# Designed miniproteins, single chains, continued (2): the designs that were tried, part 6

Each design is a single chain, and the fold is of that chain. pLDDT is the mean over its residues in the fold that is shown.

## One batch from the design tools (miniprotein)

Design m4179
Fold by ESMFold2-Fast:
Structure m4179 (fold): chain A 62 residues (1-62)
Amino acid sequence: NADARRGIALGNAGRGRGAAAAGSAAQEKMHGLGDEKTAQAALDVAEGPDGRAAARAALRGA
């Protein structure tokens, strides 16, 4: 259960981190919407089952 909660937290952290990182990069540069598009793609992946798989891979990498 702690393991399951950690997995869910990882998924949420990955989703938020991806969006925040891409948003920050786009805001800092303000040159192109490429970074915003990346954030949107990251959110789409994070919301799907692939997002949770990516979050788990990140946890294992840590």
Scores: mean pLDDT 50

Design m4180
Fold by ESMFold2-Fast:
Structure m4180 (fold): chain A 70 residues (1-70)
Amino acid sequence: GQQQAQQLFEQAQRARDRTQGVVDQLLKQAEAASSDPQKQKELLQKADDTRQQGDQTVRQLLELGRQLGA
C-alpha cells in the first residue's frame, strides 16, 4: 500500500545518498592519485561502476514504490 510505497521511496533516497558518498570519496582518491595514472584510472572506473549499480538500485526501488502506491 501507500505506506510501503513511502518506505521504498525513502530507501531509494538513502541508496542515492550512499552511492553519492562512495562516488565522492573515489573521485577524491583519484585526484590524490594524480601522479599515478593507472591508479587514477582504476578509481575513476570504480566510481563509474558504483554510479551504475546505485542508479539501477534506485530505479528498482522507485518502480516498486510506484507499483505499490498506485
Scores: mean pLDDT 84

Design m4181
Fold by ESMFold2-Fast:
Structure m4181 (fold): chain A 101 residues (1-101)
Amino acid sequence: MGMPQVNIYAPGQIIGGQDLNIRGIMRNDQPGRFHIRIYAINMDNGQRIFLGHRRGRGRMIRIDQIFRNTIIGHRYRFIQIGRNMDDGMQNQNDIIVNILP
């Protein structure tokens, strides 16, 4: 079976102190059992934060997360990990967000 398709969406930059909306989507050609997990990494201090997870069934699942208390001048990497629970195939994608003054 092919790897699941995983896409993560966030703005490339926000103003510090604003809530950051993050969306993860996982798609597969065959219906199955899926699990999405989202993590944030502060690239400037190395802090790793688990934001959330979602399990679902079908050909697509979506997760929406809000990240609060962004630090001005820091860069965050948001990582989505999507796993097909039926065959164990996993894929990931990431996006970097810059926090402006």
Scores: mean pLDDT 85

Design m4182
Fold by ESMFold2-Fast:
Structure m4182 (fold): chain A 59 residues (1-59)
Amino acid sequence: QLDAKRSEVLEALSKRLTPEEIAALQKAMASEKAVPAKDTDKVLRAIEGMRELGEELQR
């Protein structure tokens, strides 16, 4: 159930974000808490995309 929702979110993000940004997010979600600085911006962009998608769905 949670995995299905996660896949749906990642699919929606793939339309807004680059594959590289999605890969960085997946790596962070795999409990790699110490994200390299170069990947931090990509993870933050993915999180921002999720927030915007959530707001868009509420409209």
Scores: mean pLDDT 64

Design m4183
Fold by ESMFold2-Fast:
Structure m4183 (fold): chain A 97 residues (1-97)
Amino acid sequence: SIQELLEEAKPVTDAAAAVEAALRAGDVAAAREALARFVELVEEEKDPIVAAWGVLELDALLLTARVLAAQGNAAAAELVPLLEEALERARKKREEL
């Protein structure tokens, strides 16, 4: 059910929110740590629907990071290439399923 999928996706959604919060705070170290946790959750996800949700969250974070980087946010500028690599890896993993 949709309710069960939302509950299963909650750790991924919460981790994505932590990355966005760290990016907006401009804390490079916190943003890198939050991103590492989020990427680990997405890459270890066995449910293909929750993994697909993780890819959508990565895409949204990359857009947010690009906007913030354009505004002079140093944490966002540092994370753009890391988010691009994570998104590419997550998309390739989905294509292998």
Scores: mean pLDDT 83

Design m4184
Fold by ESMFold2-Fast:
Structure m4184 (fold): chain A 76 residues (1-76)
Amino acid sequence: SAEAEAALLEGGRRFNEGQAALAAGDDEAAIEAYKAAIAGFERALALGAPAEVVQPAIDAARAQLGRLGDTEAAAA
């Protein structure tokens, strides 16, 4: 659906913001962006986006959160 596609694109945009913040050494901004990315991707799944596309993106964002020490957000 268009709503699922929009949610997937927003998740991807937030993921890219997280990577840019991490490269700049801004761990706090990276954590916020990866959390927002996961929220967007989970919304995309709820709206019917294929898990085979979305789940690897969620897993990647969670892995980054785990590295940054936000174990609660990484485990969610």
Scores: mean pLDDT 85

Design m4185
Fold by ESMFold2-Fast:
Structure m4185 (fold): chain A 98 residues (1-98)
Amino acid sequence: DEKALKEAEEYLAKAEKVSEGEQLKYLDQAAKAASKIKDEKKRKEINLKIARIAARLIPQALKKEGISEEEARKQLEENRKQGMSEEQVKIYEEGLEI
């Protein structure tokens, strides 16, 4: 749906303009809007953009929440089994290595 794509892009753009502490909030909103996109190619493209921004925040988020890299990798594997794309999984894995 064109409206869902526009909403996802607006939240994604907002995430890039806000402080680091607020970025995850807008990335979550972008992901929720993306789930409403009927065009599978556009939905995957938006989800990859979200993953790239989120991956840059992973090292700080893990330290703040007290989550180990092993636990994060286990969650990523479960997300892969539940339909996360291979490209998204690789982006998050690279974020965990930093």
Scores: mean pLDDT 75

Design m4186
Fold by ESMFold2-Fast:
Structure m4186 (fold): chain A 68 residues (1-68)
Amino acid sequence: MSDEAMELALEAAKAVAEGDEERLLELVRQIVETESPAVRERILAMVVWEAREAGREELARRAREVAE
C-alpha cells in the first residue's frame, strides 16, 4: 500500500478503537474515492481485524457496507 493508504488505515483503526463511527465512515468513503479496489479491500481487512480486537464488530460491519 502507499503511505497515504497506510495513514488512512491507521486513522480508521484508531476511529474503530475509539468507537468514532462518523469518523470511520468518512475515512472509508475517502478510501473508496481515492484508492484502488485492491487497496480498499486490504484496508477494510485491517479495519475489521482492529474492530474485532476492540470488540466493535458492528462498526466494522457498517464500514464494509459503506465500502460496497
Scores: mean pLDDT 75

Design m4187
Fold by ESMFold2-Fast:
Formats: C-alpha cells, sequence, structure tokens
Structure m4187 (fold): chain A 100 residues (1-100)
C-alpha cells in the first residue's frame, strides 16, 4: 500500500482497503490503512481483520518530508510507511499461527 506523500497536506485523511491472500497459510486478510496528516507528522493506523472476524489494530507515526520535491526524503517516508504495514501483517499472521 503506497501513498503519494508529495501531495499530502495538513488535515488530509486517506483510507485504503486491501485484501491480502496468504496462499501458503490458506489465509485471506482484510487490511484497512488509515493515513492522517497532522502538522509535520503522518499518523498511520493499520486495521487487520481475520477470517474468524478477529480485529487487530496498530498505529505508528512517520515524519512528513519538509521538502515535497525531495524525492529521496519522499521515498524514505514511503518506505517507512510500507515497512510499518508489512510488520503489522506479519505480527497478525504470527499471532494467528500461535493461537492453535
Amino acid sequence: MRFDLSKAKDGDVHVIESTVVLPDADLTLKVTLTIEVKGDKIVTKTTITGEDGSVTESEFEIDLPKDKNDKKAVNEAETKLTRGVLQAVRDFAAAQAAKK
């Protein structure tokens, strides 16, 4: 899930919904990503819903690039966002595997 941070403005709220299929684990996960711009920070909330109806939420913050034309700073922020979401998905999958 990638958000174009070069166009982000204070007070912006974006909601991205995705279905993640993990064929090796025979799991289908609904992932909802809520991105809110608050001043010089981006607050990201990841909500993961399992097939059993279980819901897990995680939240993290990343710094909004000071110069939106700095492609390196924008790419770094987008990389942090992607890593945070992937970590939340991995943590959820591990918790599901441990619940047997």
Scores: mean pLDDT 71

Design m4188
Fold by ESMFold2-Fast:
Structure m4188 (fold): chain A 80 residues (1-80)
Amino acid sequence: SNAELAERALAILRRPGSAEDRLRRLLVELGGFATTLEEALAVLPALIASLGPAGQPLVDAMLRDPSPLLREAARRAREL
């Protein structure tokens, strides 16, 4: 379900690692693929948005992340 997928994505976001590593782990968990960071940032917002209301806790956590990269991905997801 979208709720279970969002919970797994939240757990991955909370795991230690660089912002880029955490972004790439989120992309993979949500079923996405990208070869570059630019591609990941283009694809990930749409995958987060596809979770619908179940994705809101993930978006909120990413907006509070110390990394500008993760905050930008969440901001783009909110605009979709």
Scores: mean pLDDT 84

Design m4189
Fold by ESMFold2-Fast:
Structure m4189 (fold): chain A 64 residues (1-64)
Amino acid sequence: VKRLGDAAYKEAVRLAKELGAPDEFIELIKKAYEQGKVPLLMEVVALLEKGRFDEAIELLKKNL
């Protein structure tokens, strides 16, 4: 659980920064990580890899 969560968190932050995401979005990713929501972080990573930033932010807001 911890290993997957750490990897997903780092990748989500990296992809968000590459896409020019605002600091508020990065704070939502951090909140998901602190709450141990590993499946949510993995889905956010998948959406960011596809460039679906709006879907990623909506998913975080609905599930935090």
Scores: mean pLDDT 79

Design m4190
Fold by ESMFold2-Fast:
Structure m4190 (fold): chain A 86 residues (1-86)
Amino acid sequence: EIDELLEKLRAYIEEHASPEQRALIEQGRADGAPEETILAQIALLLGLEEGDEEVIETVIRLHLLKAGVDKEEEMRKKLEELEKEL
């Protein structure tokens, strides 16, 4: 469920985002970027910075749900790619 994943990303951002990262969110809103895109980008950056696999997986799952693909299979592939590069 997209709304549930977005709420999870919002909670993570509120807990972990710096004032500078929160300013990036407000700038994205001012620039007219979609809320889902802003939240996903900031949460992914935070997840990569903290090494939080669960948040990275949540961002990938949200992206795949929006694309209408098989999220379990494609998410596994995307996580493997990210983990190999980290």
Scores: mean pLDDT 73

Design m4191
Fold by ESMFold2-Fast:
Structure m4191 (fold): chain A 93 residues (1-93)
Amino acid sequence: SAEEEALIQREEEALEALKALVDKFDDPEFVAALNEFLAAFQKRLAEIAATGDEAALRELVERGIDYLERISKAKSVEEAIELLREAVRELES
């Protein structure tokens, strides 16, 4: 659907931003936290997409973008890791 295609495009943009962060930090713990975040986000996105709740999908995508913005502004790799772990906790709630 047009909605699903828009979400896929936004997810691809987010993945590109996250890859840039991996290159920037190059820390195994950061990469592990990032992979956990991506897995949790994709799982939640698929679960909501299956319900057909367009508003919830838009909210989740916007939340994902907000997470990436906060991570990009992290002052240290430790702060970036904690922000990723916080995002995972929110997605698993």
Scores: mean pLDDT 78

Design m4192
Fold by ESMFold2-Fast:
Structure m4192 (fold): chain A 59 residues (1-59)
Amino acid sequence: MTPDEKFSLYSQKLTQAVNDGDAEKAEEYAKEMAKALGQEDIADQAGKLARDVAEKKKS
């Protein structure tokens, strides 16, 4: 699977997780997207942001 394919796949999964209010899955998929772009240094930050967005949507 290419980095672009991984990014597309996890982007779709992230959108679904946010819509479901699944903060844990949103964090996981956001980290995978950052890694697919070779941006491991921001993976934790991206994950935390996605978690916060999913939690706010659930509320």
Scores: mean pLDDT 78

Design m4193
Fold by ESMFold2-Fast:
Structure m4193 (fold): chain A 112 residues (1-112)
Amino acid sequence: EIDKKIEEFIKELLEKGLVTEEQAELLKELLKKAGVTEKQLELLRKFAEALINNELSEKLIEEIVKEIEKNTKSEEEFANLVQVLQILLSGAGFDSQALTKEIVKRKEKELE
């Protein structure tokens, strides 16, 4: 059940100190509202692990953005998943500009 997997993911983020209890409840609501798939949730787990280990890669960002775009049915669902990424980055000590720069860099590379 996807709801159980979401709860397990949020518990892991709390145990690793990446989010506060308030952020955890918000993430849980955002993931459920976005209709997150098991594949998207697994990519989000990999993203969180990479942030904790300071190993965030361009390839992982590309895979996450591509999977979000492929499986979101509305701008609201897309915005909810982007907000999840922003909360995770903030919890790891990164600002919103870091995510924006990585997305822009990837988009410029695709236009070459």
Scores: mean pLDDT 71

Design m4194
Fold by ESMFold2-Fast:
Structure m4194 (fold): chain A 78 residues (1-78)
Amino acid sequence: SPVDRAIEAIRAGDVEAVREIEKRYGGAPVFLAAYRVGVREAAEVLGVDEKVLSAALEHFIENASEEYKKLLEQLEAE
């Protein structure tokens, strides 16, 4: 799944792979991967502020309820 690929890329510190996933599948699989890996760890790898990433994830969860649920189901199945 794109979420599993994003988790692998974040854990590997492969920022270019994360960017390619975002370009192909949008931000949702990257946000779900960051949530699963941990906001602090994802922020360190992506070179962004932890508070900024945390706020972006909160906004994503609040505004993408249907898309978030579908991707969460996909993540749980894989």
Scores: mean pLDDT 74

Design m4195
Fold by ESMFold2-Fast:
Structure m4195 (fold): chain A 59 residues (1-59)
Amino acid sequence: GMMPDAVLEVEDFPLTDEQSVKIGELLAEAQRLGPLLSGRVTREEARIETERGVLTRPL
């Protein structure tokens, strides 16, 4: 049926302990992906720095 907008918001609201347990599992997986997620911003900075370094360093 229609009305996907209302359902979406309601789903986020009822955050219970059961969902917290699932968040715990997701946290364990996020810990493995954490470096990728947090590293994404760092990677972009590292990449920019590397490009800058290449400009200063000759072949």
Scores: mean pLDDT 52

Design m4196
Fold by ESMFold2-Fast:
Structure m4196 (fold): chain A 73 residues (1-73)
Amino acid sequence: AAEEARLEVDAERLAELVGLPGASPREVLLAMAREAAAIDGAELEVLEETEDELVVRLSKDGESWLLTLRAVP
């Protein structure tokens, strides 16, 4: 199935919480995607990257998921 998850994040607030104060929205979204992949032991592939949106594929145990992250003000 073409399953995908979408998440809108307050990039400024999240940057403070993850210890990246002053990071750009793009840097925060990429850090979130990498941390999520590391927690699950999944492989991360960046499919699309803009200034405020990141689309990644997470792959584990023969399964794949699409995750769309969008920065909101």
Scores: mean pLDDT 73

Design m4197
Fold by ESMFold2-Fast:
Structure m4197 (fold): chain A 101 residues (1-101)
Amino acid sequence: KAEELLEEAKKLVSEGKLDEAIPLFEEALKLLEKELGPEHPKVAEAKKLLGEVYFLKGELDKAIPLFEEALKILEKELGEEHPKTLETRELLEKVKKAKER
């Protein structure tokens, strides 16, 4: 159920339908938190994807906390040097640089 919502939301993002993707990512995130707990790597992935959508929309103040929350989960659960942790850190740095301008 949550995975189906994530796949549909990702498809909408690929089609440029960012506003339509957001509620699907939010529902998927809520379901993943309920099923797996708030500290699961899949929850972090959903937060990262939602953050990427807000970044694409230029809503940097919404993107930053999502990437920060995802990064904390991934650092704790997978470690600081895990590829997913490194990717999330790079995204957070990119969004913070965009906000400086």
Scores: mean pLDDT 85

Design m4198
Fold by ESMFold2-Fast:
Structure m4198 (fold): chain A 62 residues (1-62)
Amino acid sequence: MVTGAEVASALAALGVDLSKISGEQLVLLAELISRGASPAEIRRETGLPLSTRTISALKRRL
């Protein structure tokens, strides 16, 4: 199971500014990745200012 802490670490490694992401959004992002949601679906559900490319890279890293 992917955790919010693992997601935060992977996002930081991808150069993403974590100050723009809440702890609740990290938990939701981990849940969506764990269920195999698409990058477009993750972006829509979280409302995060992340590109689908960044979300795809995140999914590959986790």
Scores: mean pLDDT 80

Design m4199
Fold by ESMFold2-Fast:
Order: structure tokens, then sequence, then C-alpha cells
Structure m4199 (fold): chain A 94 residues (1-94)
């Protein structure tokens, strides 16, 4: 149920980001493919990604749960918890 909730929050975030034009077309495609259960390797192959672009896709995959959780807290008006999730995301990338 938690994984299903994270995917739902991420879908809501993606739809809002599309309206606000806050994401690039490539970022939108990567997130949609990850939501469809595609692996980083499959996404990289489909997009013709080089090694550097593949690393960006890997970073997106690692950040997806944090983006979803932070979006949930922002939607609820809990900006302090959203910032805590963003801090955890930065630590996960180190």
Amino acid sequence: SMEEKLKEWLREYLEEAKKDKSLTEKSIKVIEMLLNGESVEEIAEKLGADENEKKQIEAFAKLMPYIAEAYKYYKEGDYEKAQEVEKKALEALK
C-alpha cells in the first residue's frame, strides 16, 4: 500500500508539474517510464541515453520516493516535513 501511495503522489506531482511547465520534456518521460515499472537500463536504451544521461536517470529513480513524499507534505501544507524529506533526498545522493 505504501508503494502504491508513493506512485499515486508522484502521478499527482507529475500532472501538476506539467501544468506549471516546471519539468523538461525528457524529465517527464523518465518519470512516466519509471512509474510504468521500467528499469533505468530500459529507459536509457529507449531514450538513446549516453553514460552521463544514464547517471541522471539513476538519480531520478533514487529521488522518486522522496519527490512523492515531499509533494504529499507540500500538498498538506506541512512545509517543515517536506524540507526534512528534501534533506534526506540530498543525503541519499551522497
Scores: mean pLDDT 80

Design m4200
Fold by ESMFold2-Fast:
Structure m4200 (fold): chain A 68 residues (1-68)
Amino acid sequence: SDVDEVRKMVDEMIKRLEKQGLPQDVLDQVRDTGDALIDDLAAGRLSVDEVRELLDAMQRVIDAERAS
C-alpha cells in the first residue's frame, strides 16, 4: 500500500540519520513529521509523490543545517 511505502521511506530516513549520529530530538522530529505525512496520505490530502518531495526537502534542510 502507499502508506506502507511511505512508512518504509520514513524508517529508512531515520535509520540513515541515526547512523550519521544525529541527536534523538532530531530523530523524534523526523518521526513525528513522517507520521503526520502518513496521516495526510491516508486521508487523501497528499499523494505519495508529494510525500516523497516533502521528505526530500526535509533531508535537504537537515543536510544544510549540518553544513553551517
Scores: mean pLDDT 83

Design m4201
Fold by ESMFold2-Fast:
Structure m4201 (fold): chain A 79 residues (1-79)
Amino acid sequence: AEKLKQQAKQAEKEGQKYLEEFLRTGKPEYAEKAIEYFQKALDLAQTILDLQPTPENQQQVQALQEKLNQARETAEKLA
């Protein structure tokens, strides 16, 4: 369980870094990387929720879904 939580946090952190690089440079490869990492973080968070259906894990899944949707919307607007 702890390993999955660490992997989810790392993926979210990398997604955020790539999103910031995309906003700074406008290069679509950074948007693609941000979306990939946020999707990975969401998949891991969903797995954690399935194993431990707690309000905290549900909130984390919702937060990551919102970040993923925002990254996709930002990529579409700048394409």
Scores: mean pLDDT 83

Design m4202
Fold by ESMFold2-Fast:
Structure m4202 (fold): chain A 90 residues (1-90)
Amino acid sequence: KIEELAKEAMEHIQRATEAVLKGDYEEAAKHTEEAIPIVEKLGEESGRYELAKKAIEHLKKAREAALKGDKEEALEHLEKASKYIREILE
C-alpha cells in the first residue's frame, strides 16, 4: 500500500534527521540510502514518478551533505524530500 511505503520512507528520513542533529553523519547517510529504494517503489506504485524522482534527488543531496558534515544542507534536503513524499499522498 502506498501509505505504508510513504510511512517507511518517512521513518528513515526521521532517523536520518535525528542522526544529523546528533552529529552522527555516517548513520544519517545510511538512513538516506535506505529510504531511496522505498521511494522508488512508492513512485512506481503511486504513478507519481516525477515527485518520487525529486524526493530521491534530495535524498542523494542530503546523503552527500551528511558525508561532508554539512548539517544545515543535509537538514534542508531531508525536509524537501519529506515534502515531495507527502505530496505523492495528496
Scores: mean pLDDT 90

Design m4203
Fold by ESMFold2-Fast:
Structure m4203 (fold): chain A 93 residues (1-93)
Amino acid sequence: LDENALIALLMTLFDLSEEEAREILEEAKKFVEENKDKFEKEDEAKVIRATAIILAGRRTGKPLSNREIATLSGVSVGTVSRIRRLLEEKYGK
């Protein structure tokens, strides 16, 4: 996972500070570790990237579409949809 590139992406897309982007990245890493069994067939770095983008969208009220997140992260639209549902179960809608 290129953490610096992902931090820069989150800052640019969501107008976040570096500190806020790093906090979201750490939250995304923790979420993926807690749900590791659900993503065994996926590239962990890509799942972390998708999760961070979804979390940033939720925090800022600027959500991206599942297709946009899939393009930016490299996971399938189906995987983005699964991540979003798991996050909604944990944090609410």
Scores: mean pLDDT 85

Design m4204
Fold by ESMFold2-Fast:
Structure m4204 (fold): chain A 96 residues (1-96)
Amino acid sequence: MSPLEKIIELLEEAVEIARKYLEDDSPQTRAEAVERLRKIEAELEKLKKESPNPDLVDTLISMVRGLIAALEADDKEAVRRLVEQLELFIEYLKSQ
C-alpha cells in the first residue's frame, strides 16, 4: 500500500469513528473513540517520515488532534464540522 493510500484509509477510519460518536455519545463510546483516534494520530506521525509531503501530513495530524479535542469536550457541532472538513480532504486526496 502506498503512503498516500494508507493515509486515506486512516482518515476514512477517523471519519467512521467520529460518525459512531455522533450516533452514540455515551461516555464509553466517546472514550473508545478518543483512544482509537490517538492510535490514528500516532500512525500518521510514522507515515510523515515516509511521506513526500510531510507538511500535508502535519495538517492532517492537526485535524485529527482537533477531532480528539472536540470529542473530549463532547462538542457535537465541532465534531460534525471536522468530519465534513476531513471528508472534503479525503475527496481531494482521492482526486490527485
Scores: mean pLDDT 85

Design m4205
Fold by ESMFold2-Fast:
Structure m4205 (fold): chain A 90 residues (1-90)
Amino acid sequence: SAAEREKQFELLSALNLLIATGDSSKFTALINAHMDPEKKQRLLSLAEELLRLVEQLRAAEEAGADPKTIAALRREIQRIVAEIHELILG
């Protein structure tokens, strides 16, 4: 339905905000408001893992970590984002 697509869009927009800013508050609130209980716990766990990786990436970039370390963190972030997308859209 149109309402289902709108909820999915809001969740994906809040996910992008988390990735760009490290602000998980909107994404967590939307998971709690809109997701069914079966997906909710997994999404909250993935959101927490994603926040840790985003913070770790920022710290690594600030510290001038080597390009391989930065690339590995970005790949792990993409893996978590893909899992979140599947849960929201599937």
Scores: mean pLDDT 87

Design m4206
Fold by ESMFold2-Fast:
Structure m4206 (fold): chain A 68 residues (1-68)
Amino acid sequence: MKKTHVILETEDEKIEKESDEELTKEDDEKAAQIAKDGNFKKMTVKEINEDGKVTEGSANKVSEERNK
């Protein structure tokens, strides 16, 4: 089963959330909106596939790619 671990880091706070399900489209849209608003320093998403591979994403990377 896929497992997702989300880490949100704001200026004064670090929030960790773990989900046994894949990120929903709603969660992805929320992350994008928060990144756009700049209300947190960084958001890191780790997804572990059934074959044991880890896929890691970051809001910081999304901002960097948009400037390209």
Scores: mean pLDDT 53

Design m4207
Fold by ESMFold2-Fast:
Structure m4207 (fold): chain A 64 residues (1-64)
Amino acid sequence: MQELYDALSRVTSDEAARKGVDAYRQALQDGKSRSEALQAARRAARDADPSRAGEITQAVGDVG
């Protein structure tokens, strides 16, 4: 979780990074796999900051 936040906060806004981490936590609580949770985090962060979609995708990929 900290690793995901740190990776996202380097490439996007604090708001988008928090939304990504929140989506990751929610997916895990819903019984999703880690890969599904990382996909949820990527989508949430990209929706919050679409201009950084490529950088967000790479950052999440580097964590997972």
Scores: mean pLDDT 83

Design m4208
Fold by ESMFold2-Fast:
Structure m4208 (fold): chain A 81 residues (1-81)
Amino acid sequence: MTLEELRERFKALIDEVVSDPELREQLLAIMDEVAARTDDPLEFLREVTGRAVDLLMAAGKLEEAQRFILRASELLDEVEK
């Protein structure tokens, strides 16, 4: 999986899991920031997932954070394949 493909999958995951439009916007900004620093899909996935979970937990969206972790673990399996 390329970094560009992974960004596309993460955007879809954010739309699926995150109901708050402001949190979606913040998560998209996090993705852009991480993508500017690394070309490694695994580094991107780990960094974006960690920061997304922290953001969702800080916002009190615990169920969304847990679902995000589960869906991100499925993406990790695809990247490592």
Scores: mean pLDDT 82

Design m4209
Fold by ESMFold2-Fast:
Structure m4209 (fold): chain A 86 residues (1-86)
Amino acid sequence: MTPEERLEEFRKLVEELNKKKLIQVDPNDSEITLALIVLPLASKVVDPRLTPEQRALALYLGYLFGSKRPEITNATEEELEAGKKA
């Protein structure tokens, strides 16, 4: 997936999360603003207090954002799909 295609998928995910009221951000906002919101969520993938759904979402966001953390690079296709649907 190209960086441009990954950014498009990320914007679509932000719109879906806004519809579900999980976050409240403008998907047309700058990439920097989106990154500042997503990076803390992606870093929480190692937090044992997360629900399985929140952990899957954090893994998927980290994957879309290009994180090279082992928890994200070792994520299975099933975990990434679960995060996409969360």
Scores: mean pLDDT 57

Design m4210
Fold by ESMFold2-Fast:
Structure m4210 (fold): chain A 74 residues (1-74)
Amino acid sequence: LEEALRKIAEELGLSEEELEELLKNVGSIEGTIGLLTIIALNKGNEKALELLAKIGKLLREGKSLEEAIKEIAE
């Protein structure tokens, strides 16, 4: 689960420490995904936006958040 979020964070130029601080401060994985989307938009990082869009698509297909995130980590 968190490994896929780390992959998105790397695309955004965030360290593992910065991602862990975000998870701690936001208190939810869903909220962290939302914040990462805002960061990607502010940085103009199309690659990160594509990864986040794939998570949203998998969730719409009835996959759990854990399953959706795991699929993009591959």
Scores: mean pLDDT 71

Design m4211
Fold by ESMFold2-Fast:
Structure m4211 (fold): chain A 68 residues (1-68)
Amino acid sequence: GDDFRRQLRIAELEALRAMIEKYPSKDLEPHYLRIVAEIMDLKGLSDEERRRRLEEARKRHRELLRKK
């Protein structure tokens, strides 16, 4: 079913996101943001909520880089 495939894809992307958050790298910022964007698209979030969460994700990744 489409719901199962969507949830599986979200789970795969969340696992990749968690791996990047555990081992942050400046070179991974574009990949991290792409992963977050794809998760939000799969969840069907509004354009306003997607923009807000993308800015939060960018800030989060930069904070993780500073603690490296």
Scores: mean pLDDT 84

Design m4212
Fold by ESMFold2-Fast:
Structure m4212 (fold): chain A 60 residues (1-60)
Amino acid sequence: AAPLDEVVAALSKLTPEQLLAGIDRLPLTPEQRQRVRELVASNTPEGKREAARILAEAAR
């Protein structure tokens, strides 16, 4: 498995649409799904990185 930081860096390069697609593919809680949607909707680099981190941790 890739290191978490490497996975987060790779996911941070994805489009908002690709990050939202991650929600349906991973075993996320309702709270995690809502948080990722809010972070992606913020359209900030910081929000995108945090959304990527949540998805990377769920994939592990």
Scores: mean pLDDT 75

Design m4213
Fold by ESMFold2-Fast:
Structure m4213 (fold): chain A 55 residues (1-55)
Amino acid sequence: AERRAEVLARLREILSKRYTPEQVDRVVALVDAAIDKNPALLDQVEETLRLMEEL
């Protein structure tokens, strides 16, 4: 539960550098809903965010 919240918070932070708050809120909501349907996406999103932070 906490890990999912942390991953979504990091996604929000990264997106906020390039997108409007409204766009960020919508994307985060869509990703959160996708993880609800497929929990394996949480690991993939976390790895993607890690790579984006290294770039």
Scores: mean pLDDT 79

Design m4214
Fold by ESMFold2-Fast:
Structure m4214 (fold): chain A 74 residues (1-74)
Amino acid sequence: MKERAEELLEQVRKAVDEFLKYMTPEQKKEAERLLKEIEKVLEDYRNGKISWEEALKRVRELMEKIAELYYKSK
């Protein structure tokens, strides 16, 4: 109710931006695609299509994929 989804999205964007500094152009495009999926998940939550618990689970899974891209850059 207090824009929690928007706060979470802002935090996710800040974390992803930090990873993007160290990624290749191909990895950046994939990370941006995953970030777009996170935005969609939080929109689905705001529209009442999924629970907050489901939204958090999916966001965590997508963030793990972004972290995997970062590790592959090493």
Scores: mean pLDDT 79

